# Designs tried in a protein design run: designed miniproteins, single chains, continued (2). Part 59

Each design is a single chain, and the fold is of that chain. pLDDT is the mean over its residues in the fold that is shown.

## One batch from the design tools (miniprotein)

Design m6167
Fold by ESMFold2-Fast:
Structure m6167 (fold): chain A 59 residues (1-59)
Amino acid sequence: SEKLKELKEKLEEYKKKLQEIIEKYADKTEEEVLNSKEGQEAIEEVKEGLEVQKELAEL
């Protein structure tokens, strides 16, 4: 179905973004991430990825 294709493409995009975020923050503590503007932005990206995964799983 079309929705499944769209969600799968979004999921792949978020996997790439998530990997880049993980690599960028690999040497930082959770406290440093949570207290930084860049870290807060990274958390929002992760939340978006989780929502995409949830929608895909419910199809």
Scores: mean pLDDT 72

Design m6168
Fold by ESMFold2-Fast:
Structure m6168 (fold): chain A 111 residues (1-111)
Amino acid sequence: SLEDVEKLVRRMAARVADAVTEGIEKGLSLEEIAQRVRDIVDEGAKELSEKYPELKEIVDEFRKAVDERIDQVLEEAKKQGLSVEEAARRIMAAVADTFGEFLKKLKEKLK
């Protein structure tokens, strides 16, 4: 159901936020924080595609968008000399925006 899909997506989003916060607190590298975010999204995307094969295309687009936005933040962080904390928070914000667009598309698809 749409409600079950939304619960899985919100759980994935919460895990991303927690991973960024914990990574900053523990002093992880930006690359390690970014990889943890990618891994969480990859696991959640796989679960969604396996449970809801009809959503595979939208889920694949979402996963690609997350990777592209993370790559953009990492490039900007390197060019601008951002701190790990600032760059990691920008990853969190960019990924949160991507989750918002994903939920919007899912709601339109599952009406």
Scores: mean pLDDT 87

Design m6169
Fold by ESMFold2-Fast:
Structure m6169 (fold): chain A 56 residues (1-56)
Amino acid sequence: SLDEELDRLIDELEAALAKRYGPEVAAQVRQGLRTLKASDPERALEIARALLEDLA
């Protein structure tokens, strides 16, 4: 489902960001995406995927 896919991507993104930029930055991005997920889950999915691709 969209919800399960988005939660998985948010967790992966948090891990990738924590490794590169530290846990504070990772936590801030996670909070922002979770807030966006509540109002616009499709937009949150697009942003999470784009950020993960940039980190790869």
Scores: mean pLDDT 85

Design m6170
Fold by ESMFold2-Fast:
Structure m6170 (fold): chain A 109 residues (1-109)
Amino acid sequence: MKKFKDKLYEEYKKFDTDKSGKIGGADDPETQEFIEMLFRGADVDGDGSISFEEFLKFVEAVSGVKLTEEEIEELKKLFKEADKDGDGVLDFDEFKELILKLLKEKEKE
């Protein structure tokens, strides 16, 4: 997870044109646009939901590396925690909360 969080935060900083360095809320246009871009990239079938397979591919693409078996198990736990409805997919709101959580955790480090 460290590489994914590190790369996600690096990409967010590049996207932050105001150079504020702060992770915005749901009403922050730059943060919203960044997360919408990520969601569209992860949602390869365009159905408005992200499967675990799509999420795994997204995380590997952002990290630039293939995940180890241990990292895949950590990712499964993270996905399950984000999947509040237990339907096996992430909608935009669940995905947004997950990405914001990861970005804020990295900002606090």
Scores: mean pLDDT 74

Design m6171
Fold by ESMFold2-Fast:
Structure m6171 (fold): chain A 73 residues (1-73)
Amino acid sequence: SDIEKAEEYKKLAEEYLKKKDYTLAARHYALAGHYYAKAGNYEKAIEAYEEALKLAPNSETAKKNLEEAKKKL
């Protein structure tokens, strides 16, 4: 399911963050946000995209996806 994919990507993002691989952590947080948004869980999508942007602040894709998720609340 989309929720299961989101939770798995979030777990992988947290593991990369522990390893200080900030690029892969950001990418996996963004993927988690994408699947949370597909599942209609916009609160968790926003949290995941915000974590991605903290790690990769110049990601235009993550900024756009964050703003779209916020509009759904």
Scores: mean pLDDT 88

Design m6172
Fold by ESMFold2-Fast:
Structure m6172 (fold): chain A 74 residues (1-74)
Amino acid sequence: SREEFLREAESATYLLGVAVLLSVARRSGSVSEEALKRLEELLDEIARAVEEGDVERARRLYEEAKRLYEEDVA
């Protein structure tokens, strides 16, 4: 129960992190359309991982989004 709650909270945190990155990227004005599209795809994929309770997949997707943000949108 407690462990399940913490896993859900962790995966939800990754989802929020990607949503924030996408929001900031859209406001930066220096981002490529390709990077924005990939961030949108990653947001959808991480939302599915959260629904499935796959915290490890959510973490990997978040790390991919962060790397993409650092390379293409920041």
Scores: mean pLDDT 79

Design m6173
Fold by ESMFold2-Fast:
Structure m6173 (fold): chain A 60 residues (1-60)
Amino acid sequence: AQALAQALSAVEVSGYSDEKIRLAAKVFNVDIGDLRTAIELKKKNPELSLLEIAERVVAS
């Protein structure tokens, strides 16, 4: 969960391009599908913290 939250944070800072998403997933050793799901979930639930988003994705 924490690694996915870090990857999501990196994408928010660097931008949402496919290249940046792939790079963040590789750097933080997270599944790219999980990272894409976390990005979509954060867009729908902007009030949730990055860690809460990451925990929900990992629990699925």
Scores: mean pLDDT 79

Design m6174
Fold by ESMFold2-Fast:
Structure m6174 (fold): chain A 68 residues (1-68)
Amino acid sequence: MEKTIVIDLKVPTSEEEREKQLAEVRKKLREAGLDDATIEQVVSALEKLIDWAKENGEESIKVTVTIT
């Protein structure tokens, strides 16, 4: 069974915005049927990508997650 989830995030300008975005991502991934361990792995990768995007002046991030 294959399911594709597209995560389109505006780069957060505050820690509060970041926490809210990550909470919504966790909720979306859980609703899609991912286990908590996989969700935390994806969220950890997104946190690093957000930090990179902030450092490089990017305004948005688009990530595609494919579930097998």
Scores: mean pLDDT 78

Design m6175
Fold by ESMFold2-Fast:
Structure m6175 (fold): chain A 75 residues (1-75)
Amino acid sequence: AEAEVEAARRHAEALAEKLVREGAMTEEEAREFVRLVTEAARALLVEGDEERARELAERALAILEPAVEKVKEKR
């Protein structure tokens, strides 16, 4: 469970780094996105709280969606 939470954090960090490099996300937004993904993974995999995990994942997607849209416009 902790290893899976760490893997989720690493994947979120890699995605956020790419979006920051492309100018689609600020460093502040990237940190919040990584935090939300990590907390969602922890809620799901360690705490077994599916509702909380879904809420946190939805908040992470709200940050991610505008950044992905900016990348599409830039390319």
Scores: mean pLDDT 83

Design m6176
Fold by ESMFold2-Fast:
Structure m6176 (fold): chain A 57 residues (1-57)
Amino acid sequence: KSALEAAKAELEAARAKLLEALAENAPQEEIDKLEQEVAAKTKEFVDLELAELEASR
């Protein structure tokens, strides 16, 4: 199933952007936006992972 792998890749990309912004001392406003994106991607990934686990009984 590609949906779970896609969600994982999007989450990893969002985390990489957040880490880069932190390393570059980006403005707090930019960091807050990236944190929100990571949180949204994390929720999507977890929801998909739980659905996959239930399907694989």
Scores: mean pLDDT 80

Design m6177
Fold by ESMFold2-Fast:
Structure m6177 (fold): chain A 69 residues (1-69)
Amino acid sequence: DEQLEKIKKNGEEFRELLLEILKKYEEGKLTIEEIKEILKEIFGKEFSDEEVRKIIEKIKEEVEKLKKM
């Protein structure tokens, strides 16, 4: 939750970036490993595969909530 909350507070630019990452991941254009590198560049820290998957799942939950509303 912490990383998603940080993204929301830093504005729409980061939300759009996370949505693009999710879309490309679902299309098979980005792997977990590539997403780890992107997040490392953005946040300046290393993420585990589990942390990246949790971030992806949180983004999916947010998107599904928006679709149902």
Scores: mean pLDDT 72

Design m6178
Fold by ESMFold2-Fast:
Structure m6178 (fold): chain A 55 residues (1-55)
Amino acid sequence: KVKELAEEARKIALEEEDDEVAAEKIQKLVDEIGPLSDEEQALIGAAIGQAKNER
């Protein structure tokens, strides 16, 4: 489930041409899963960072 959310965040960061819109959508995902462990949060952050770096 968390891996699915990380993948979704990465997809948003890659596909959304507008970085502001992408950040908004990703922030909503993070808000929804705020209670996640440090490791799970790191997975999502890494996925977002990877996507932004690749663009």
Scores: mean pLDDT 71

Design m6179
Fold by ESMFold2-Fast:
Structure m6179 (fold): chain A 68 residues (1-68)
Amino acid sequence: SGGEDYFLGENYYEMGKYEKAVEYYEKAASLLKGGFKAKALYNLAKALEKLGKYEEAKKYREEAEKVA
């Protein structure tokens, strides 16, 4: 589920496993709607920033603002 994928994304992010965090936050964002989707997209952007993927992170921050 989107909530389960979001939780897994947070756990991987806290462990410093940012590639895995991105994977699960992407799954969460695809399954969730509204404010929950915005939260998943925001945290996806944060994980991408940790990987140095600033252009991709910016895209997802902008997407999060549109669905918030």
Scores: mean pLDDT 87

Design m6180
Fold by ESMFold2-Fast:
Structure m6180 (fold): chain A 64 residues (1-64)
Amino acid sequence: PKVVATAEAEPPPGFSESEGRGYAATVAAKKAVDAAAAQGLTPVATRVVHLEGGRATVEVTAAA
């Protein structure tokens, strides 16, 4: 099964635009992994499917 999460994260002061995008992607990945774990699934692979400014969407492929 796949779990998708979107996160909007304001980067800490001093972050570049690229660093801010990375921060949002990290927050989205954690949200997707946490959601998969809450369903009793084990994350196998993570993929960033959308990345724009402070908003990222991450897809986690998980196993039962």
Scores: mean pLDDT 75

Design m6181
Fold by ESMFold2-Fast:
Structure m6181 (fold): chain A 97 residues (1-97)
Amino acid sequence: MPLGTWMAGDSKLIEGAESPEAAFAAAVALFGEEGAYVWRTEEVAPGKYRVTVVAAPEYLEEATALAQSFWDAISEASARAGEPEEVEVEGVAIPLP
């Protein structure tokens, strides 16, 4: 369903970041106190990143519910894969946080 542009929060231009991860961390630090989530990070020029954050309580609640549903789906798929003893486990096990 369309969230509408009014649920999109602020965009910040992060300059001097050495990586997208550094730009992400800087943006989170700027909005972390307000409970904002980073929506996306885009490199707009070398060393310059535009980070868009969402600071809407309704959206934060929906995003949390979606993340939990996604996690539950992964857990269910892992449980199904564990049921048959003959399932090939030759993949890299991603440790649960």
Scores: mean pLDDT 54

Design m6182
Fold by ESMFold2-Fast:
Structure m6182 (fold): chain A 108 residues (1-108)
Amino acid sequence: MKEELSRKLAEARRRVQELIPHLTPSEKALAVRIGTRAAVKAIPNAVAGGSPETEPDPDTKLTPVARELARAIADEVIYGQLLAAGETDPELFEKYRAEADKILEEML
């Protein structure tokens, strides 16, 4: 179970790294903010990280690539938090991922 979470986390991190070069710094900042907020809202008692390094421009539009980065960031945060908590139930991380995806759909 921890191996499965580690694989999912690694896949999410690879997806993030693949998407970043196709985005402006502002689009990246917006995607990270949205993805992180969705993940934190989906997970009970989740600890949010510190303030974002970059503030997104208010006029920044959420492009299809930025939407995909937001989903990838949400997956990375969810799997990372569950691994840190020692969670091994695959039904729980799929539940939190589904809740984050629903929240992302409402934000996107």
Scores: mean pLDDT 73

Design m6183
Fold by ESMFold2-Fast:
Structure m6183 (fold): chain A 60 residues (1-60)
Amino acid sequence: MITLEREFSSIERAIGAALAVIGDVPEAKVKVSGTRVTVTVPDNPEEAKKAQEILELASK
C-alpha cells in the first residue's frame, strides 16, 4: 500500500480534498484528522499518482 499525507490551511479544505479523492479514487482509504488528510491506496502507481495530484491541487 502507498500512503500519502497532506496538511491543509483549514479543516474545510481538508474535508474538500478528502471528498475529491473519494470521488476520483474510490479504492483509496481516506482519513481526516483536523487539517491533515491521509490517503492509503493499493500498490498501484497510477491510482497513487492520481490521489497525490488531487491532494496537491486541493492544497492551493
Scores: mean pLDDT 80

Design m6184
Fold by ESMFold2-Fast:
Structure m6184 (fold): chain A 84 residues (1-84)
Amino acid sequence: AERYAEEAYRGAVAAGRGDAAGDAAALAGGAVAAIGAAFEGSLTEEGARGAAEGAERGAREAEALGGAAGAAAARAAARMAREL
């Protein structure tokens, strides 16, 4: 589960190649995908916490890199992380 979430996150980051707003959106999307993958798999409480922490970090990085679209995506990822 954690490895699958990590692969989804890396794939999203790679797909965002182009500009800062695209990279920010990819990081935020990757964080959301990591949360989704974590819940679809068998996770321990520690794994779920790690996914939430990773999503919060990805959201902060996305907000730092992007404009309005990146900020909105980062906010959505952070909200989902807090609901874990």
Scores: mean pLDDT 55

Design m6185
Fold by ESMFold2-Fast:
Structure m6185 (fold): chain A 88 residues (1-88)
Amino acid sequence: SPLDAALAALDAVEHQMVDMVREGRPAEEMVDVLRAAARHFRERDPELAAVLEEMAEEIEEMIRKGEPITPEKIRELFARARARLEKA
């Protein structure tokens, strides 16, 4: 289903971002990954693209506030994204 495909895409992006955090990559690179994923899905799945853009904006806000981006925070963001797609 389109929902199953969207949830699988979120799982793949979450795994990549958790690995980036563990590797100590700059938080700005995580924003780039989310926006690249949003552009990739924009035409096929605009709801998934919107959710990915919103997560990118939340990470940018955390960077602005000097809040640490942890694996736990990434998992929290993606759990909220899944819940939002499942309610649509």
Scores: mean pLDDT 87

Design m6186
Fold by ESMFold2-Fast:
Structure m6186 (fold): chain A 63 residues (1-63)
Amino acid sequence: MTAAELIAELGKRVKANFTKLSAEDREKIAERFQWLEANPDAPQEELEERAKEIEKIIEEGTK
């Protein structure tokens, strides 16, 4: 999956849960999105790791 595809899919999930996320969690998510946007040609493993970090923040923040 490309960085752009990861951003699009995770962005939909963030928007769906936006009101449930704290300001701190939203900031942490934004930092990881900024990294993905800045590094679209990063190794696939690193892109997937950053995507998993975003997913984990959403899951933990919406408990």
Scores: mean pLDDT 80

Design m6187
Fold by ESMFold2-Fast:
Parts: structure tokens; sequence; C-alpha cells
Structure m6187 (fold): chain A 83 residues (1-83)
């Protein structure tokens, strides 16, 4: 659906911003952006109507959690990982 595609694109943009924050040493910002990307990806998964949209949204969920985990490990506080 158009809604799912828009949410996928938003999640991809937020993930790119989270990766840049992580590279810059802004671990708190990386976690916040990864949490926003996770929310967009989960909404995309709910709105997904095709297999391709479902798989892409799942991939974005996994990627967002990975960035959040890396940033939380750098801060030494795993409680910062979004659920």
Amino acid sequence: SAEARALIEEAERLLAEAQEALKAGDYEGAIELAAQALEAALRALEAAETREEVLRAIGLVIAALGIALEAALKLGDLSLIPK
C-alpha cells in the first residue's frame, strides 16, 4: 500500500540518521532515532499488503534494534534498547 511504502521510506531515513549519529558518537541520539525507526517499521508492517512490504518492514525492525543495541552497549546501559 502507499501508506506502507511511505512508512518504509520514513523508517529507512530514520535508520540512516541513527547510523550517522552512532558514527558521530551521539549514542543517545542514535537510540532515539532507532526507536523512531522501529515505530515507523512496525507501523509499516501493520499497513503492509504485499510480501515484499512485509519482508522489508521486518528487515527494518531488525536493523533498528541492532543500532539501538550497539548504541546501548557503547553507553553501558541495555535498558535504553526500545521494546
Scores: mean pLDDT 84

Design m6188
Fold by ESMFold2-Fast:
Formats: sequence, structure tokens, C-alpha cells
Structure m6188 (fold): chain A 59 residues (1-59)
Amino acid sequence: IEEEILELLKKNGGDAVKTTEELRKQGYSGDEIIEAAKKLLEEGKISKEQAETMITGAQ
């Protein structure tokens, strides 16, 4: 899921809203998206704003 988030963010020009919507359409649960966004933020691979947007959109 982390690799998929990074690829979708590239494809969507960093748009975390659109990326979260596409992940949900692919069948990822809100909990999976939240956990992956937290991990990617901790690893410095996404911005705090992107992580917060994904966490909010996945709730």
C-alpha cells in the first residue's frame, strides 16, 4: 500500500484528496490508508499536509 500511495501521489501531482479517493475505489479500507499515511509521514516520504488530508479523507 505504501508504494501504491507514492505512485498515485506522483500521478495526481501530489493531490492527497484524489489519491485517497482512488485508494478507496481500489478497495483499501480507511484503517489501511490511515496506517500507511502515518508510516509514510514518519519515514519523511510525504508531507504533513498530505498525511493529514489522507487521514481525514479515510475516516
Scores: mean pLDDT 81

Design m6189
Fold by ESMFold2-Fast:
Structure m6189 (fold): chain A 55 residues (1-55)
Amino acid sequence: MFVGPKDLSEEEIKELQRLVHETLTAGTAAGLSDEEKLARAREVAAEFVARWQAR
């Protein structure tokens, strides 16, 4: 199932953007590679979407 930005509210999009930004910032502070940071950001985004779909 594909969930695009149009499927989320403005508030949900902002929350997702904050979570992704925090994950990338934490990864940078930990010295992770760009690939690892993106993998963690994708995981966080997937968990957010799964929580939204479980409503």
Scores: mean pLDDT 74

Design m6190
Fold by ESMFold2-Fast:
Structure m6190 (fold): chain A 67 residues (1-67)
Amino acid sequence: MKERREEFERLLAELDEAIAAGDLERAEALYREAVRLADTMELSPEEVARLVGAGLRVVGARIDAEL
C-alpha cells in the first residue's frame, strides 16, 4: 500500500496548508479524504496520532473562524 501511504501523507500536508490559508472547506474535505483513505489501510500508531491531530486542528480552526 505504498501509494496509499504517500497519498495519506500528502492529504495531511495539504490540510495543514489549507488551515494556514483559512480555507476551512478545503481543510474539512482533505480531512474526510484522509479518513476514507485510512479506512482502506492499516495505520501505524504514528499515522493514527497524525490523523487525530489533523482533526483537532480542523475543529480548532473552524471554531476560531466562527467566533
Scores: mean pLDDT 80

Design m6191
Fold by ESMFold2-Fast:
Structure m6191 (fold): chain A 92 residues (1-92)
Amino acid sequence: SDEAARALETMLVDLKRQGATVELSSSGNTLTITISGLDVRQLIATALSLIGLELDGLSVSLEISGDTLKATVGGLSEEQIQAIKDAIDSLN
């Protein structure tokens, strides 16, 4: 949904503004997000928020390794993925 896509965008923008490294790649309607530099509290909060997006029709798969969180998100449109990428790129 548009609400889930906007929530994801806001979350990633906020994390990058807080000093986390956010890297995005996409294939079709699947977005792969790699977030690093998270403390334990940020990692837990981010993981819970990402899983919460499944309630709004996205598919989310998470992998955690140290301070790095990798999320594979499905159910986004190509336009929603591009909007998220543009928002993150605007902070570089």
Scores: mean pLDDT 84

Design m6192
Fold by ESMFold2-Fast:
Structure m6192 (fold): chain A 68 residues (1-68)
Amino acid sequence: MEEAVDRVAGLIRDLAGLSPEQAREIARKVVELVREGKYDEAMELVRKHAGLTEEQARIVVDAARAAV
């Protein structure tokens, strides 16, 4: 669980320039949604809260899917 969150947080930080704390908070929610199969909700959350493009959000969600 922590490894998936850390990996996703790193990607969010690198793509969005957010603080480590903000990236980890968003990453935790993304990993939870991905574990529930709610990929569209995970995409929307990353775009809305991290300010990522659709393509960047897809990279983040795909990485979370690979880490879970």
Scores: mean pLDDT 82

Design m6193
Fold by ESMFold2-Fast:
Structure m6193 (fold): chain A 61 residues (1-61)
Amino acid sequence: MLEIVREAALSLGVPEEKIEEVIKKAKSDEQAAIQLANLAVELGASPHEVGDAITAARIAR
């Protein structure tokens, strides 16, 4: 799960250092996924692009 979320976030331009920081601080895989999706949107990805990246990475949530 986290590996797929990491791949999706990286494809959307989230820096690897920031991805690792979020994963390390998150209390659950779901929390990490939500925080990484929010970061991608802040970097200029649309909610649709986030959804497409997650679908391509084959993560349900």
Scores: mean pLDDT 73

Design m6194
Fold by ESMFold2-Fast:
Structure m6194 (fold): chain A 74 residues (1-74)
Amino acid sequence: SHMEERRAATLIIAAYIAIVAAEFNKSLGNDEEAERDYEVAIELAKEAIRVSTTPQMRKDAEEALKKAEEVKKS
């Protein structure tokens, strides 16, 4: 549905914003804030997967999760 698609898209965008915030905090030496931002990104991406109703949206959400997990490990 339109509302579910918008919710999934919003969560995916929010996950990427959290990744950017985490990387920025890490670059400043704010490791504790960066760790929290990575955890937020992972949870947002997982929620996006749960609410995704189309194969394409699920794929985009899974890519966001993979990106969040990869940057957290770096």
Scores: mean pLDDT 86

Design m6195
Fold by ESMFold2-Fast:
Parts: structure tokens; sequence; C-alpha cells
Structure m6195 (fold): chain A 56 residues (1-56)
């Protein structure tokens, strides 16, 4: 449902920002992993609602 999609999108954004921080620390592999997981959560949110992912 929409509530679950909103939670996944929020967590995805957090993971994306954590990944950026890790890249700045030189943790390249871990940072990329977090960024990809963040994207994955956004895709999951879209699939759960049948909606296109939209960022404001």
Amino acid sequence: GAAAASSLLAEGKKLFEEGKSLLEQGQINKGIGYILRGIGYSVEASLLTGEKISLS
C-alpha cells in the first residue's frame, strides 16, 4: 500500500545518503552497495503501488 511505499522510499533516500558518505570516506565498495540498495528500495516502492517512482 501507499504507506509501505512511502516508508520504503524514505529508507531508500537514507541509504543513498549513507552511500554518499561512505564514498567520501573512501569506502567505495560499501558506498556503492548502499546506493544500489537505496535505488532498490525506491523500485520496490513503485512496484508495491503500481506507480511510477516520483521525486519532488
Scores: mean pLDDT 75

Design m6196
Fold by ESMFold2-Fast:
Structure m6196 (fold): chain A 97 residues (1-97)
Amino acid sequence: SAIELAIEAARKAIEAGLEALKSENKEAIRLGIAAILRGIGAEFLAEVLKDAKSAAQDAIDAGRLAVEAGRLAGNERAIRLGEEAIRLAEEAKKLAE
């Protein structure tokens, strides 16, 4: 369902952000924290408010932050998880219409 995909996307964006925090690059850490916070918000929107469309959009934004954080960190896993979060969130948004 759209809600389940949005939750999965949000969780992958959070995981990507956490990977970026392993970096010594301060900007990567800042963007990783932003990805985590936005991902937590997306998970709340999906799980508590049942707002799949808003959750999907926030998960896309979180994934984009995580990809940028991963690039600055030189962390390929963070980049991959962030890209996967974006893909899942875009599918969730499509299903939510």
Scores: mean pLDDT 91

Design m6197
Fold by ESMFold2-Fast:
Structure m6197 (fold): chain A 99 residues (1-99)
Amino acid sequence: SMKKVYIRIRFTIYLDENNNAIKLEIKVYEIVDGKSTLIGEEEVEVNSLEEAEEIMKKVVEEVKEKYKAEVIGEETAEDYDEEKKLKVIVKEVLLEYYK
């Protein structure tokens, strides 16, 4: 039987004091038998939430096409990065594929 594998993409949007998006961090994890491995990491400067959303959409579509994966879940939360002292929006997208 084919093995089911999950990909989790974690997007972290960093906000300034006026709630303007200034940076997007992208981390891509492969999950096999409950073990998570970081397989991709990128940081992009952004000038708006709209720009961050367009980049996130492109990353999800690229992962879908590369792995022939389907989106099965999506979560969004607001948080705070204590090290950087910035408010963040964290969006996680879960995809599945077979190998």
Scores: mean pLDDT 88

Design m6198
Fold by ESMFold2-Fast:
Structure m6198 (fold): chain A 99 residues (1-99)
Amino acid sequence: LQQQIDRYQRRIRRDPRDSRAWTDLGSVYLKMGDYQTAVQYYQRAIALDPRDSRAWTNLAMSYLNMGDYQTAIRYAQQALALDPNNSSARMIYSMAQSR
């Protein structure tokens, strides 16, 4: 995963407004189980591109994994508002409501 981190950090240094690079970097930390760091990168991504349904979905997943079910529901709803066919966001919403 460090090789992917280095590549996305290089993209961000070249273009700090590359919203996709911030979302991809967040996803690497999500895979590592570093949910707090993942959240910070996803928040930066949505600040640059508020219509990034993937960033909203992964924010919801991060909060779900941290046990903050109310926040996970809110972010999953935002992802669904942008993309109603987002099956990942629907699953996160359902899982968060059952807890």
Scores: mean pLDDT 87

Design m6200
Fold by ESMFold2-Fast:
Structure m6200 (fold): chain A 62 residues (1-62)
Amino acid sequence: SVEEALEKEKEEMIKAGEELAKKAIETGSVSLAVAAALLYAAAGENEKALEALKKWEEAAAA
């Protein structure tokens, strides 16, 4: 169904966001951090989006 397809797509976006968030911290890339946050937000995970940016800021400040 459409609903099942959308749910699967959200899961894939969250996984992609998690991968980009890890890469952003490893490389210090702000654009990857923003891309991760946008993927989380698009999946409806606004809290995860904000946490990804906060974690990147904390890592960059060290």
Scores: mean pLDDT 83

Design m6202
Fold by ESMFold2-Fast:
Structure m6202 (fold): chain A 73 residues (1-73)
Amino acid sequence: MAELKLLKRFEGKEKKQDAIDFLVNLPSMTVLIKVDGVPFAIVQVPLSRADAEILVSNAFKLGDVIELYEILE
């Protein structure tokens, strides 16, 4: 079974820019994004700034907590 490693947790919409910057600056990996503990997306990082902005903005419309997990083999 794939293992999940918590990379970062962002609480509140004021952390939107921090979450965008984090996703843009990650090394190459597969990331599971959860919103309020619910799986939201699986993405191959690093993201372009435009893609990160859309993704994070949509995530914070659904909930207040974004958690980013690395999917390990």
Scores: mean pLDDT 85

